# Designs tried in a protein design run: designed miniproteins, single chains, continued (4). Part 19

Each design is a single chain, and the fold is of that chain. pLDDT is the mean over its residues in the fold that is shown.

## One batch from the design tools (miniprotein)

Design m12675
Fold by ESMFold2-Fast:
Structure m12675 (fold): chain A 68 residues (1-68)
Amino acid sequence: SMEEQRKYMEEVLARMAAEVRASTDPGQAVQIVVDTMMELKATLSPEVVAEAGRQIDAVVREWEAARA
């Protein structure tokens, strides 16, 4: 169901966000984001993937702001 896909997405994104926030290397952070998006695109419907993309953008912006 869409609800189960959203819960899976939420857990995957929480782990990704923790790994990104722990990263000191921008290249490593980018690779984590890319790998996560590829996994979600292979597993979830396009609607949920689009929602995940918006949340990933927010995490990346937060990480970038913490470094500014």
Scores: mean pLDDT 82

Design m12676
Fold by ESMFold2-Fast:
Structure m12676 (fold): chain A 68 residues (1-68)
Amino acid sequence: SNLEKLEEILKELVEKGVLSEEEAEELLEAFKNKDYEKVDEILEKILERDSSPEVIEKLQEIVRLLSE
């Protein structure tokens, strides 16, 4: 499911130290509630901390899951 895929991506971002567990939980709840403004806010914070190609690819995956 899209939710399970999102959870795996968030786990990887937390393990990289680019996202806190609290922020991951906030993003997951925002995703479930279709709160696109909150999702965008958290994704912007991640991008400001780490703009590497690997992180950008993970953020693009999250956006794809939201646009379905």
Scores: mean pLDDT 83

Design m12677
Fold by ESMFold2-Fast:
Structure m12677 (fold): chain A 75 residues (1-75)
Amino acid sequence: PETVYLHLVEDGSVYLVPVSALDEILARSELVAEGELGDHRLLGVRMSEELKAELPALGARLVKAGASEPLPAPT
């Protein structure tokens, strides 16, 4: 798939992000968790409010504000 789920740990929002934008987003955020949701990768990240405001311009689509999608449990 050409998109991934991006979970913002600061507010629990979940976005569907094109992989073409993923490199830029990950360069400007902290990856804290990784998993899968269906056929898509699920990435838990910390990011600034400035980058979050740019997500729609980068092609990201809000899937759920304050979503509680499961992330891999710490072991």
Scores: mean pLDDT 73

Design m12678
Fold by ESMFold2-Fast:
Structure m12678 (fold): chain A 95 residues (1-95)
Amino acid sequence: VKELIEKLKDENPLIRARAAYELGKLGLEEAEEAVEPLIEALKDEDEIVRIAAARALGLIGDERALEPLREVAEDESVPEGVRKAAEEAIEKIEK
């Protein structure tokens, strides 16, 4: 988990996106400490990383992500793909 959290800050956006994806697959009990780093990754400069972070937060299911995801979903300046990923993540967390 710690190594994946460190990879969320990698220079390569593909490595950051992969780290987010892998953290999401671990789920809440294994990746609880990654929730705040993944919330930060919602603001990443790369659209693919932002989508991966939103999806990971949805898979982890921690309610701390709900407000940050709503901010992303409601921001019309954010690309549609990122907003859609945030909307889908909110739905998964709220179940």
Scores: mean pLDDT 83

Design m12679
Fold by ESMFold2-Fast:
Structure m12679 (fold): chain A 71 residues (1-71)
Amino acid sequence: MGSEEEGREAVEAARELVEEARRALEEGDFKKANLLLVAAYIMAVAASFSGLEEEAKEVIEEAREVLKELE
């Protein structure tokens, strides 16, 4: 699978995407927020394959909380 370093970069990128999604949600751009959350979820799943399962799980939980705001 990917290297641990690649996994760390993926986790950091996923967290940044969650923050961007939260901003988009605050601006009322629900389509952009949803797209960013999907991207964050994909990055977090990729990070879990690099041995960063715990950090990836945390990011996925944060993304799901933001996603509930879209409902």
Scores: mean pLDDT 78

Design m12680
Fold by ESMFold2-Fast:
Formats: sequence, C-alpha cells, structure tokens
Structure m12680 (fold): chain A 104 residues (1-104)
Amino acid sequence: MVVGSAASAPSTANGVTVQVWVAADPATKSATVFIGVAGAAAADLEFAVAVDGKASTSKVEVVDEHTAKAVITGLAPGKHTVTVTATAADGSTATATVDFTLAP
C-alpha cells in the first residue's frame, strides 16, 4: 500500500535524462524507487542508488526500455533523500535527487 509519493525534477547530462519517483510504504518500512530514463535504454545504463547519503545494496531491476526500479527496505519513519546516478557506457552520467517522508 502506498501512503506517500514524491518525484524529482528531470536531470539531463550528455544526452541522458533521468527522473526519479518514490512510493513509500510505512506498513513494510520500505520505499519503491522508480527510475525513468531517456536518451539511452535502461538496460544500457549502470544505476547507483543512495539513501540518506549511503550507497544502497538493493538490486536495481530493469522494468522496460525506459524504466528501472529498486526497493529500499528497513527505513525509519521520517524524512529520507534518495539520489540516483545513471552512468552510460561512455562514462556520461545524470543524477536525480528526491526527498520523501515515510509515515510512522
């Protein structure tokens, strides 16, 4: 069940655009991070997800050509920040950041 959602502004660097949406679930103490991409296929990009400035060990799944997702678990109630960096094979990077709140 989704209780809160947040979206980043799109970020574009070297022809790659990334945008992040977060759906928070207090019942499971988790958040689903959705990653939208343009200018490259999601399968051709390397994704790094950080939560509150710490690298996430959560698996990033490619959903389709333009979408990837990761599920972050073990979140405390309160405000969190997610940062996603997408890196193309040529070393081009785009970074998007979103703030969200996990209800108690």
Scores: mean pLDDT 77

Design m12681
Fold by ESMFold2-Fast:
Formats: structure tokens, C-alpha cells, sequence
Structure m12681 (fold): chain A 96 residues (1-96)
């Protein structure tokens, strides 16, 4: 059921956003982001239609990328340590 998978993907993206907004420990963000990314991949793999799977992968990937970009922007504006920015960029690379 593609509708059920969309609902679960929406919940995972919201959890990802909440983690990026509320968590201060970059290593916790990295671990949680990897766990959420793995769950997203598993849900997408349940979609038998390749075209729909690719469409959803792009849509949810873009939403997660935007949330990560917003966190990186906040870290830059606060002039936080360079290691925090580098670690968040590593999260982005994990989605490729």
C-alpha cells in the first residue's frame, strides 16, 4: 500500500527534522540520521513500481536535504565549531 508507505515516510522525515532542531550532540544526530535513512531505504524497497519508488525517493530525499541545510545554516550563523559543519555534511553524503 503506497499510501501507507507515504505516511510512514512522512513520519520519518518529521522525526529527522525534530532531531536536527532539538539535538545538540552532533554524534547523536549522525547516528539517528543514519538509522532514519536506513528505515527510509527499507520502506522505499517495498514499493514494487520502480517509477513511483524513484519519485518518492527524490521527494523525501529533497525534504531531508532541506532540513539538513537549515541545520547547517543555523550552525554557520552561530559561528559554531567547524567539526559540527563537517559532521552534518557527512550525513548528506550518506544519502548518496
Amino acid sequence: DVEKIREELDELVEEFKETLENENDIEVIKKKSNEITDEVRKLLSKIKDREKRLELARYYGERMALALAERVQREMLKQKRYDAIVSLEEVREAWK
Scores: mean pLDDT 80

Design m12682
Fold by ESMFold2-Fast:
Structure m12682 (fold): chain A 95 residues (1-95)
Amino acid sequence: SKLEELVEEILELMKKLGVPEEVLEAFKRVAKAELEEFEKASPEEQEARIKAYERLAEILRLALENPSLKDITLQGLENQVRYMAKKFGLEVFPK
C-alpha cells in the first residue's frame, strides 16, 4: 500500500538522520498499529493518513538537507512516536 511505502521511506530517512535505535523500534511498532487501522479505515481517513505521512517524509528530507534542523526534528519525532504509542495503548520507552 502507499502507506507501507511511506513508512519504509520514513524509516530509511530516520536512519540517515541518526535517530536512536530505541526510537526506530518504537516507530516500527507504532507504524504496524497504524497500518492495521489504515486497512479498516474509510477512503477519506486513508487519504488523510497518507497526507500526514507524506508531510513527515518531507520534513525528514528537509532536515537531511539542513543540519541546523536536525535536533528539533529528532526531538519532534520522539514526541510524535510517544503520542502515537499512547493512542494505540503501546508501551514504548518504559522507565
Scores: mean pLDDT 80

Design m12683
Fold by ESMFold2-Fast:
Structure m12683 (fold): chain A 70 residues (1-70)
Amino acid sequence: MMEELLKRYEEILKEILELAKQPNPDLARINRLLAEAQRIAKQIYENGTEEQKERMRELEKKLSEELASL
């Protein structure tokens, strides 16, 4: 269901952020998580409601802002 995809998307973005904060980030793991996030994002954009797409965009914006603050 879409709510499960959004929850997984948030968990993946949070994990990417935590990995990026490490002094020697595991780039291979980050790349695998990014690939999974892209697959989930595609499903939400193709099948989600406008509200669900907006929630996904807000999660992406928060990640981008937090990464820029590193």
Scores: mean pLDDT 83

Design m12684
Fold by ESMFold2-Fast:
Structure m12684 (fold): chain A 96 residues (1-96)
Amino acid sequence: SEEDMENLPVYALETAALIVAVETKNAARRGDEDSALEGVELLRKIARQIKAAEGPYKEEALKNVLDAIEDVAREFEKAGLHRVSEAARETADELK
């Protein structure tokens, strides 16, 4: 639809962010804190691009990405990776 075409860049960014969130959690589960921190920074960059985008899906996509970042923070807390958890929480708070 025309609405889907207008939201296509935002859908692509949201999809990329969700994939990055999964890979970031996997890096943390392996104890790869540096790769996990890089994942959090990439999530921040993608979320900023969504925030700067236009279209009716923007707010929903940003909410979904923020939820994914908070999920990443919780997983890192459970793993005892405080530095990555703090970085993820700071990223989520910046984007609210």
Scores: mean pLDDT 82

Design m12685
Fold by ESMFold2-Fast:
Structure m12685 (fold): chain A 55 residues (1-55)
Amino acid sequence: LIEKTIDSLIDLMKKAKELGNEELVEKYVNALKTIAKYSPPELQERIDKAIEEIK
């Protein structure tokens, strides 16, 4: 299910940020942005919000 994949990637992105691994953060951000492009608007908004929260 795509929603579970998105949730897992958001969690991994947050953990990478906590570890200070900016390269991994960028990798997960890029993956989430790609998924958002092909997702329904509701999921796009959720992904965009999660990315903004870690900036």
Scores: mean pLDDT 80

Design m12686
Fold by ESMFold2-Fast:
Structure m12686 (fold): chain A 73 residues (1-73)
Amino acid sequence: MEEARRHVEEALRALEEGKPKDEVISLLTRAQLAARDAGLEEAYRHLTEAIKAVQKGDREAAIEHVRRALEAL
């Protein structure tokens, strides 16, 4: 749980700071894997949607999905 939360918070910070797309996707993928390994299914789904939003260039949607992932932890 603490590991997944830390990775999700790091990914949210990177998104809010406007870090490069590749760096954000890498951080979101780490958060997604941590949520999966912890059995956090709802958080995993939100992180999957965040990655898709980043890939489409929709930073605002990505931020909202990451916030929902944090609420699901």
Scores: mean pLDDT 84

Design m12687
Fold by ESMFold2-Fast:
Structure m12687 (fold): chain A 59 residues (1-59)
Amino acid sequence: TTADYSLAIKYALEGRDDQARRYAERAGMSFEEVKEKAEKVKQAAEVGRQAAREIAAQR
């Protein structure tokens, strides 16, 4: 289910690999794919945070 997939990504972001692997299996996804998605989420969040800092600094 979508909820299991979301939990797998959440636990991967938290570094809880055992939980991430468990929920990935429940969602029918590979642990490797979940880790790749989590890394993309981290990159997107970092870009957004950096952009916010730059805008604030320019004002």
Scores: mean pLDDT 77

Design m12688
Fold by ESMFold2-Fast:
Structure m12688 (fold): chain A 62 residues (1-62)
Amino acid sequence: SADERALRAAEEGARGIAEGLELLTGQKATYEVEVVDDDTIRAVARTEELEIVLEVPKSGLQ
């Protein structure tokens, strides 16, 4: 489904951000992705000191 494709794209993006944070900070990073509503996906990447939160429209993940 379109939601599955958007989630997959968001997970790939969040993973890349988490990997980048690990390289920049030397800290372990985690990431998570969730569907907030019909049009919005929330991606989060975290280290011990930093949190990046992105809210992305599903249409923007094509």
Scores: mean pLDDT 79

Design m12689
Fold by ESMFold2-Fast:
Structure m12689 (fold): chain A 86 residues (1-86)
Amino acid sequence: MLTDEEIDELFEKYSKDKDGKITPQELAELLKSLGYNLTPEELQELFERFDKDGDGYITKEELREAFRPKDGDGKSFLEELIEKSK
């Protein structure tokens, strides 16, 4: 699982605006670098879950939450989403 430090480094690498927010395209590139090839539908579902403000961006804190494992199964929301699409 990614640490908060690794997530911060990835966020800094892919967030061009460096304002603590990431676009859908930047998130797709970040996830692809980790071996996750999302469909447009899967990317949209991620944004619907983690774009709590509805502004079309994901914050660094929301991205950390997406990588946080769930109790009992050790899988993050991102890993569960990708596993369901297989």
Scores: mean pLDDT 70

Design m12690
Fold by ESMFold2-Fast:
Order: sequence, then structure tokens, then C-alpha cells
Structure m12690 (fold): chain A 70 residues (1-70)
Amino acid sequence: MEEIKKIFEEVLGVSPVNDDDNFYLLGGDGLKHDELIKKIKEKFGVNISKDDALKLTTPKQIVDYINSKK
């Protein structure tokens, strides 16, 4: 969880980010969301499809997704 929140903070340039904070409501856009997903894929070694990525907008959703793939 903490590592995911850090990636959100790095991509958006805002802090703090909470577990249920929505990426787009924090000022993110589609390009920044693509960067977020890329960094998460690199850090955790997980594959995230484009369709799945569209549904991943909060740190909690991403943690739950990664845990479902392990």
C-alpha cells in the first residue's frame, strides 16, 4: 500500500495521497495515468491490460488488483 501511494505522489506531484483518493480527482489525466500504470508494472513485475488499467484509479484498487495476480 505505502509503495503504491508513493508512486501516485511522484506521478501527480501531490502529497499526501490516501488509500481511497481518486487519481483523476487529484488532478491526474490519461497521460499521467499511463505513467502511473507503467511505474506499477515495473515496480511489482505485474502485467496490467489496458482494459484493467482503466478501472484502477485509487491506491486501494491497485493493491487489491496486484494481490489478485499473485
Scores: mean pLDDT 81

Design m12691
Fold by ESMFold2-Fast:
Structure m12691 (fold): chain A 60 residues (1-60)
Amino acid sequence: MYKSSVEFPDKELAEELAKELNKEYPDVKATVEGKTLTIESTLSVEEHIGLVLRLIGEGL
């Protein structure tokens, strides 16, 4: 299990991304607290890092 947190400029953006992750990836639990999106997953380390990178750079 891997857990990562990403801080976004806007709470609404973090919540939208969390909903998309929970919808697309059954092995991912995305939780939002303020502007911080926490991703908890049972994916491989490479897949988990890939999701984090998509959120930070390419997914925005």
Scores: mean pLDDT 76

Design m12692
Fold by ESMFold2-Fast:
Structure m12692 (fold): chain A 65 residues (1-65)
Amino acid sequence: SAAAAYQAQGFRALRQGDLRGALQHYKALQAAVAAAEAKGDAASAAAGQALLDKLSQAIQEYLLS
């Protein structure tokens, strides 16, 4: 899915020290979740939110490292 690809790209950016890139992928993932919600696709929105929460946690941990 596009959501899973954005999460993977966000994690890759963090591993490379690219916080700006990670935040851009985080925003793309937020947009994908919003699009799923707008279409009434509750399952895809919930799955995308779980991916967002994981990427958010990784960004927070990066900022504390």
Scores: mean pLDDT 88

Design m12693
Fold by ESMFold2-Fast:
Structure m12693 (fold): chain A 68 residues (1-68)
Amino acid sequence: LSEEEKKKLIEEAKKKIEEGKKEVEEGMAELKANPNASPEEIARLIGRILRGIGDIVEGELTIKKVEG
């Protein structure tokens, strides 16, 4: 990988981490705002949070592999 390709991969990974963090924060905020949410709504929000965590982990692993 060239230095330019490494920088691009790191930038894309950082964006994915930021998007994942937003999904987690927004999902948790909606759970707190809707204490009477239906089981289906709770499941959707939990799924969104888990997906966000997955994006963060994948992004961090990508950065580690590119830098390591």
Scores: mean pLDDT 84

Design m12694
Fold by ESMFold2-Fast:
Parts: sequence; structure tokens; C-alpha cells
Structure m12694 (fold): chain A 83 residues (1-83)
Amino acid sequence: NNLEKAKEYLLKAAEAVLAGDFEKAREYAEKALEYALKSIDKEITDEQAEILAQANALLERIDNGDREGALALARQILEEANA
């Protein structure tokens, strides 16, 4: 299931950011984005839109060297997953 893989990789990306492994975080965020896009049919669901937004934001913050922003977003992703 592409949506389940997208969620799995987004969580792995967030965990990697918290561990300070930005190379691994970037790889996992790219995979989250790829699987989220593959999960879309004709219409984007709220869940798909959220995963796409978070994966894209995480990639952008990592690529721009925004370490504090990446850490804040990673904490948010993990908090939402535990709710």
C-alpha cells in the first residue's frame, strides 16, 4: 500500500532528523513524497495532502540548512503520529 509506505517513510524521516542524521532524513523524506504521490488517484485526500506538505517542508528545510525548522517539524510529525 503506497499510502502506508508514505506514512512509514515520513516517520522514519522525522526520527532521522531527531537523531541528527540529515542524509538519512532526506532519503526517507524523498521516499515519503514518492509513495504519497503514487497513492493519489483523481483527487487528493486530506491525509495525502498532509503527508505531501510535511514531506516537502521537511526536504526544503533540510536542503536549506534550516536545522531548527527541520527539528520542529520532525517533533510535530511524531507528536501527530502518537495522538
Scores: mean pLDDT 86

Design m12695
Fold by ESMFold2-Fast:
Structure m12695 (fold): chain A 61 residues (1-61)
Amino acid sequence: SHLEKAKEAFAAGDYETAAKLYEEALKENPSRSILLGLAFAYDKLGKTEEALKLLDEALAM
């Protein structure tokens, strides 16, 4: 699944690929865990504002 591939990419330090795969996973099945994964990937990419918005969304779930 996109979620498993996203986790593998994140663990490998490929944060751009991880973010794209988490975005696809989120479209298929929105969940707090996927939002958190995407937020952490964005944070690693220096997208701090986008990461914080996703963290706020995850906390609202």
Scores: mean pLDDT 84

Design m12697
Fold by ESMFold2-Fast:
Structure m12697 (fold): chain A 75 residues (1-75)
Amino acid sequence: MQEKLEAYNKEMLERFKEVIKSLPLDESTKQKIIEKLEELGKEEPVSGGLLSEVLYELGLEEYLEEVLKKLEELL
């Protein structure tokens, strides 16, 4: 189970990183989102729910719908 979670999270993190890098945000803000997702992704699945939590903590919840839409285009 742990190895399957690791593989899933690695793929999802790469997709999330690609989308986040495309957002009209400061590089420091993009890096904070990525780092938080990487930290939390060590213990739980990197999902839309986790992304929502990270964006909410950083005051960027307005970007959630745009990020999820772009992720669907990459899948």
Scores: mean pLDDT 75

Design m12698
Fold by ESMFold2-Fast:
Structure m12698 (fold): chain A 60 residues (1-60)
Amino acid sequence: SPLEEEIRRLEEEIERLQAEIAALEPAVAAGDKEALRRQMELGAKLVALAAELVVLKKEL
């Protein structure tokens, strides 16, 4: 169904964002302020997508 496809696409995007956040951890630990800012931006997007995923799963 289109809804199941959208759920899968969101889950894949969430996994990619988690990988990007993890990849920034060494730079953040080293005091890179731009890496920290990027990690915070990706974290906010992750929270938003996780909330959207919860809403879509209730429609199943």
Scores: mean pLDDT 87

Design m12699
Fold by ESMFold2-Fast:
Structure m12699 (fold): chain A 84 residues (1-84)
Amino acid sequence: GIEELYEKAKELIEEVRELAKEYLKKAETLEEILEAIGEILRAIGLLLDLELLKEKGELTKEKVEELIKEAEEMKKELEERLKE
């Protein structure tokens, strides 16, 4: 149901935030540091969007799946940056 999608979205966004924090720890240049901070803030923004949808009673499959897609794209990009 929708609650399972909400939990999946929340877990995925938290995973993205942890990957972005790991990227920040590995960052050696100012450009990489700024990019990592930007990704952490973006993940926080997705969490806030998800919670706002829940508070407004607008937590629909379509809206949650859109947040999941964005988080999956961020996860893929961060995983590529973390590969040695």
Scores: mean pLDDT 87

Design m12700
Fold by ESMFold2-Fast:
Structure m12700 (fold): chain A 57 residues (1-57)
Amino acid sequence: SKEELAKLVAELVKEGYYDIADETTTYALELAAEGTEDEGAKKGAEYAKEKLEELKK
């Protein structure tokens, strides 16, 4: 779900794994675009990316 993806990215950033958080968000966006047909997954990846940018300050 979008909430779980956002939470995962936030936890990675909180632990200091910025590169992994960014890679995770990018990978999720690519998977969603290629054919999950889960709009929640696409929105979750977008939401996670937005939260990651906020956490980077």
Scores: mean pLDDT 65

Design m12701
Fold by ESMFold2-Fast:
Structure m12701 (fold): chain A 58 residues (1-58)
Amino acid sequence: MESKKAAEIVAHAIRGIGLLLDGDNEGAKKDYEEAAKIAEEMGDDELAEKYRKKAEEV
């Protein structure tokens, strides 16, 4: 269990949403890609794929 990494994923996801609302697609993509990497490191492939798709949508 990686509670600290889970919090980091959420922090990157929230920041990514904020950047998207600001029109910073490049920054949002970067944050979503980082969230996906952390999720993959945790072995949460479903969550990693979710954030990879978010990065692709920007």
Scores: mean pLDDT 80

Design m12702
Fold by ESMFold2-Fast:
Structure m12702 (fold): chain A 56 residues (1-56)
Amino acid sequence: MKAVAKVDVPADTVSTLPFKKGDILEILKEYSDGDAVVEKDGRRGLVGMDSLEILE
C-alpha cells in the first residue's frame, strides 16, 4: 500500500524512519494505535499514520 508523506520527519536514533514531505512510502503493516511499519528506498522503520496520506 502506497502513501505520501504529509510532513517532514527528522532522523532519530530510534527505529523511526526519516523522510521529507512528498516522499512516497510503502506501508507494510499497520498497528491498532495508528503506527505503521513503512519502507523507503529499501529501509524500514516505524512512522505515525497521521504523517501519511494513503494513495489507495
Scores: mean pLDDT 73

Design m12704
Fold by ESMFold2-Fast:
Structure m12704 (fold): chain A 61 residues (1-61)
Amino acid sequence: MFPRRYRVVEDFTGKTPEELSLKKGEEVEVLEVVDREHVLVKSLATGEVGLVPVEVLEPLL
């Protein structure tokens, strides 16, 4: 089963309009796996959607 909710483990600053900036400790919902390195997520705090590196996320069980 693929977990839907993840926690941000490292601050990430988006460099393009497609990328979502996130702070350590924020929770996100994974909407789509784009490739091995990037996922499309929705911020649970703001409702914003964007691409983030998978390595900055930790699954919430």
Scores: mean pLDDT 79

Design m12705
Fold by ESMFold2-Fast:
Structure m12705 (fold): chain A 93 residues (1-93)
Amino acid sequence: EKIKELKEEIEKIKKEIEEIKEKIEKLKKEIEELEKEIEELEKQPETKENVLKIIALKLRKIGLELEIERLEEKIKKLEEKIEELEKELKKLE
């Protein structure tokens, strides 16, 4: 039955969105920890070693922010797919 297949597809995509949202939350926590580490290092003397560490942490933070943006774009596409499948489901009901 096409209705059952569409409902199963929608449920599968909803689960995938939830898993991606959990991954985004973990990445946000990692960014928060990096921000705290950067703030503590910025309070220390401006040595070449401390400057290099701050740069490395800031680059890692940028990398995580870009990963979050990619994951948020993936969620948007998956939400659009659910909307299309729900419209198809309404036509069959």
Scores: mean pLDDT 87

Design m12706
Fold by ESMFold2-Fast:
Structure m12706 (fold): chain A 94 residues (1-94)
Amino acid sequence: SREELEELLEEVERLLERLKKLKEEIEKSNLPEEKKEEFLKELKELEKELEELREELEEALERGEEIDVIKLVNRLIAAALRLIGLEFDLRLLE
C-alpha cells in the first residue's frame, strides 16, 4: 500500500542518517588510516544501496506502481543489519 511505501521510505531516511553519524564517528576516531578507509568503503557501498532503495520507493509512490513490498522490506532489513554490524565493529576497535 501507499502507507507501507511511505513507512519504508521513512526507515530508509533513518538508516541514511545513522550511516552519516557513523561516517563522522569513523573520521573522528583514532583508528589506523587503513581501517578507516575499509570502513568508509563499506559505508559508501551501503549508502549507494540505500539511495537506490530510496529512489525506487519514491518512483513507486509517484507512479502508484505495484512493487514487491516484501523484497523491499528484506533489502531494508539486510541494510540495517549491515549498519549494526559496522557500528559494533567500530565499538570493538576504538
Scores: mean pLDDT 83

Design m12707
Fold by ESMFold2-Fast:
Structure m12707 (fold): chain A 86 residues (1-86)
Amino acid sequence: SPSLDALVREATKGRPNRQQIALYVGDFLRDEEGLSQEHAQQIQDAIRNDTDLFNQLVSSVRKVDTGDATREQLRQAVRDALAPYL
């Protein structure tokens, strides 16, 4: 997934950009998890407005060993961080 790969690259930077993380998460949720545009937008807005959610999402992606992690493990880490909003 281009969106998931972009999300991992942004999350593993020294200073992840919140707007980029929100956009890539929205694209991932719409294109791979089958969420509606409206639901994906609500979650993007939550990431933009909730620093704790943003930090939890970044931390969850970073804790996955990105060298050895399966694509499904990365998807699950994102789903777990976003569970209250799904």
Scores: mean pLDDT 82

Design m12708
Fold by ESMFold2-Fast:
Structure m12708 (fold): chain A 68 residues (1-68)
Amino acid sequence: NAADEAIQKALDAVRAGDWETAERYLEEAKKADPEKGSILLRAFRAMRAAGVAPEDIAAGLEQLYKAL
């Protein structure tokens, strides 16, 4: 589905340190699934603001997504 595809692309972008692409795909995920996408986008922004490493942001978002 569109949300899962966008989330996977966002995770790939996070691992690459491509923040613009990650933000774009998380916004697309929010458009396709507002509840799940909003949670992941908020978590992504919070972890970035806290200076979390790209690989740890990706791992955290993967675990959060599996719990949704």
Scores: mean pLDDT 87

Design m12709
Fold by ESMFold2-Fast:
Structure m12709 (fold): chain A 67 residues (1-67)
Amino acid sequence: EDAALLAQAEALAREAGRAAREGDLRTAVSKYEEALALLNQLPADTAGRAALVAEVRASLARLREQL
């Protein structure tokens, strides 16, 4: 179900953001990568997908520069 996958990706992105704020950068990267993997399983035209993909990719790029 596309809605369930999107919701799971959103939850993973929130968990990743919390881990990053707590200084656990490797866990944050891992959770953002999991979120991106779920988003890649969704059809390209899924509402909210493009915006969340952009957000997750930007966050991943920022975190990877710190590692």
Scores: mean pLDDT 82

Design m12710
Fold by ESMFold2-Fast:
Structure m12710 (fold): chain A 86 residues (1-86)
Amino acid sequence: MEEEYRERALEALDEAMELMATLSNEEEAEVVPYLMSAVIALRAGDPLEALYYAYLALAKAYELLGDEEGAEKARKEAEEVKAILE
């Protein structure tokens, strides 16, 4: 299921980047570290770690937009991935 994790990570990153386009430069800077961690993990061949950071990026973007429900959903998905990471 490595391909499934990679696809999910890319989808979450795409969504986070779309949300970031609506944020200020200062708010965007809070999301960037999670995006970078996800991209580094993808390049290292660790799609599960990438998925974790992609969901954290998505959660932060929703939080900064005031979408508490979106942030909570993304954080829950990150926690589920963290449980798998051993």
Scores: mean pLDDT 84

Design m12711
Fold by ESMFold2-Fast:
Structure m12711 (fold): chain A 70 residues (1-70)
Amino acid sequence: VVTPPPSAEEVLEYAREMAEKLLAAETKSEQAALYAGGKILLIGMELDGASEEAVKEAMKILEEAWKKVE
């Protein structure tokens, strides 16, 4: 059985959860790890067949969170 590609809803929900964790993180190293890890997983989801548009929106959510803590 081939694993179905992540849905747009799953991709966006993941990004929101990671953004929330990133904004709650107190150290720069934890913030950087959450941002880098989140982006890597989103790229993986896109390679697994997730919607390019959903991944783009998810990346933007993470980038906006990162900009707030930068």
Scores: mean pLDDT 80

Design m12712
Fold by ESMFold2-Fast:
Structure m12712 (fold): chain A 55 residues (1-55)
Amino acid sequence: HHHHMEQLKREENRKKVKEINEWAQEAAENPDFALRLVRIKEGEVPEYERVPRPK
């Protein structure tokens, strides 16, 4: 119903997903750190933070 806003939101989410995928790849390559969920927002991709993996 908000046609134009919906498209802009999709583009924003795509950028965020790209960042998360890059961080996830780094975390997979380096077992010394992990991604920690920081925030979940309605209509947005969850936000993550890179943290040292608990041993």
Scores: mean pLDDT 68

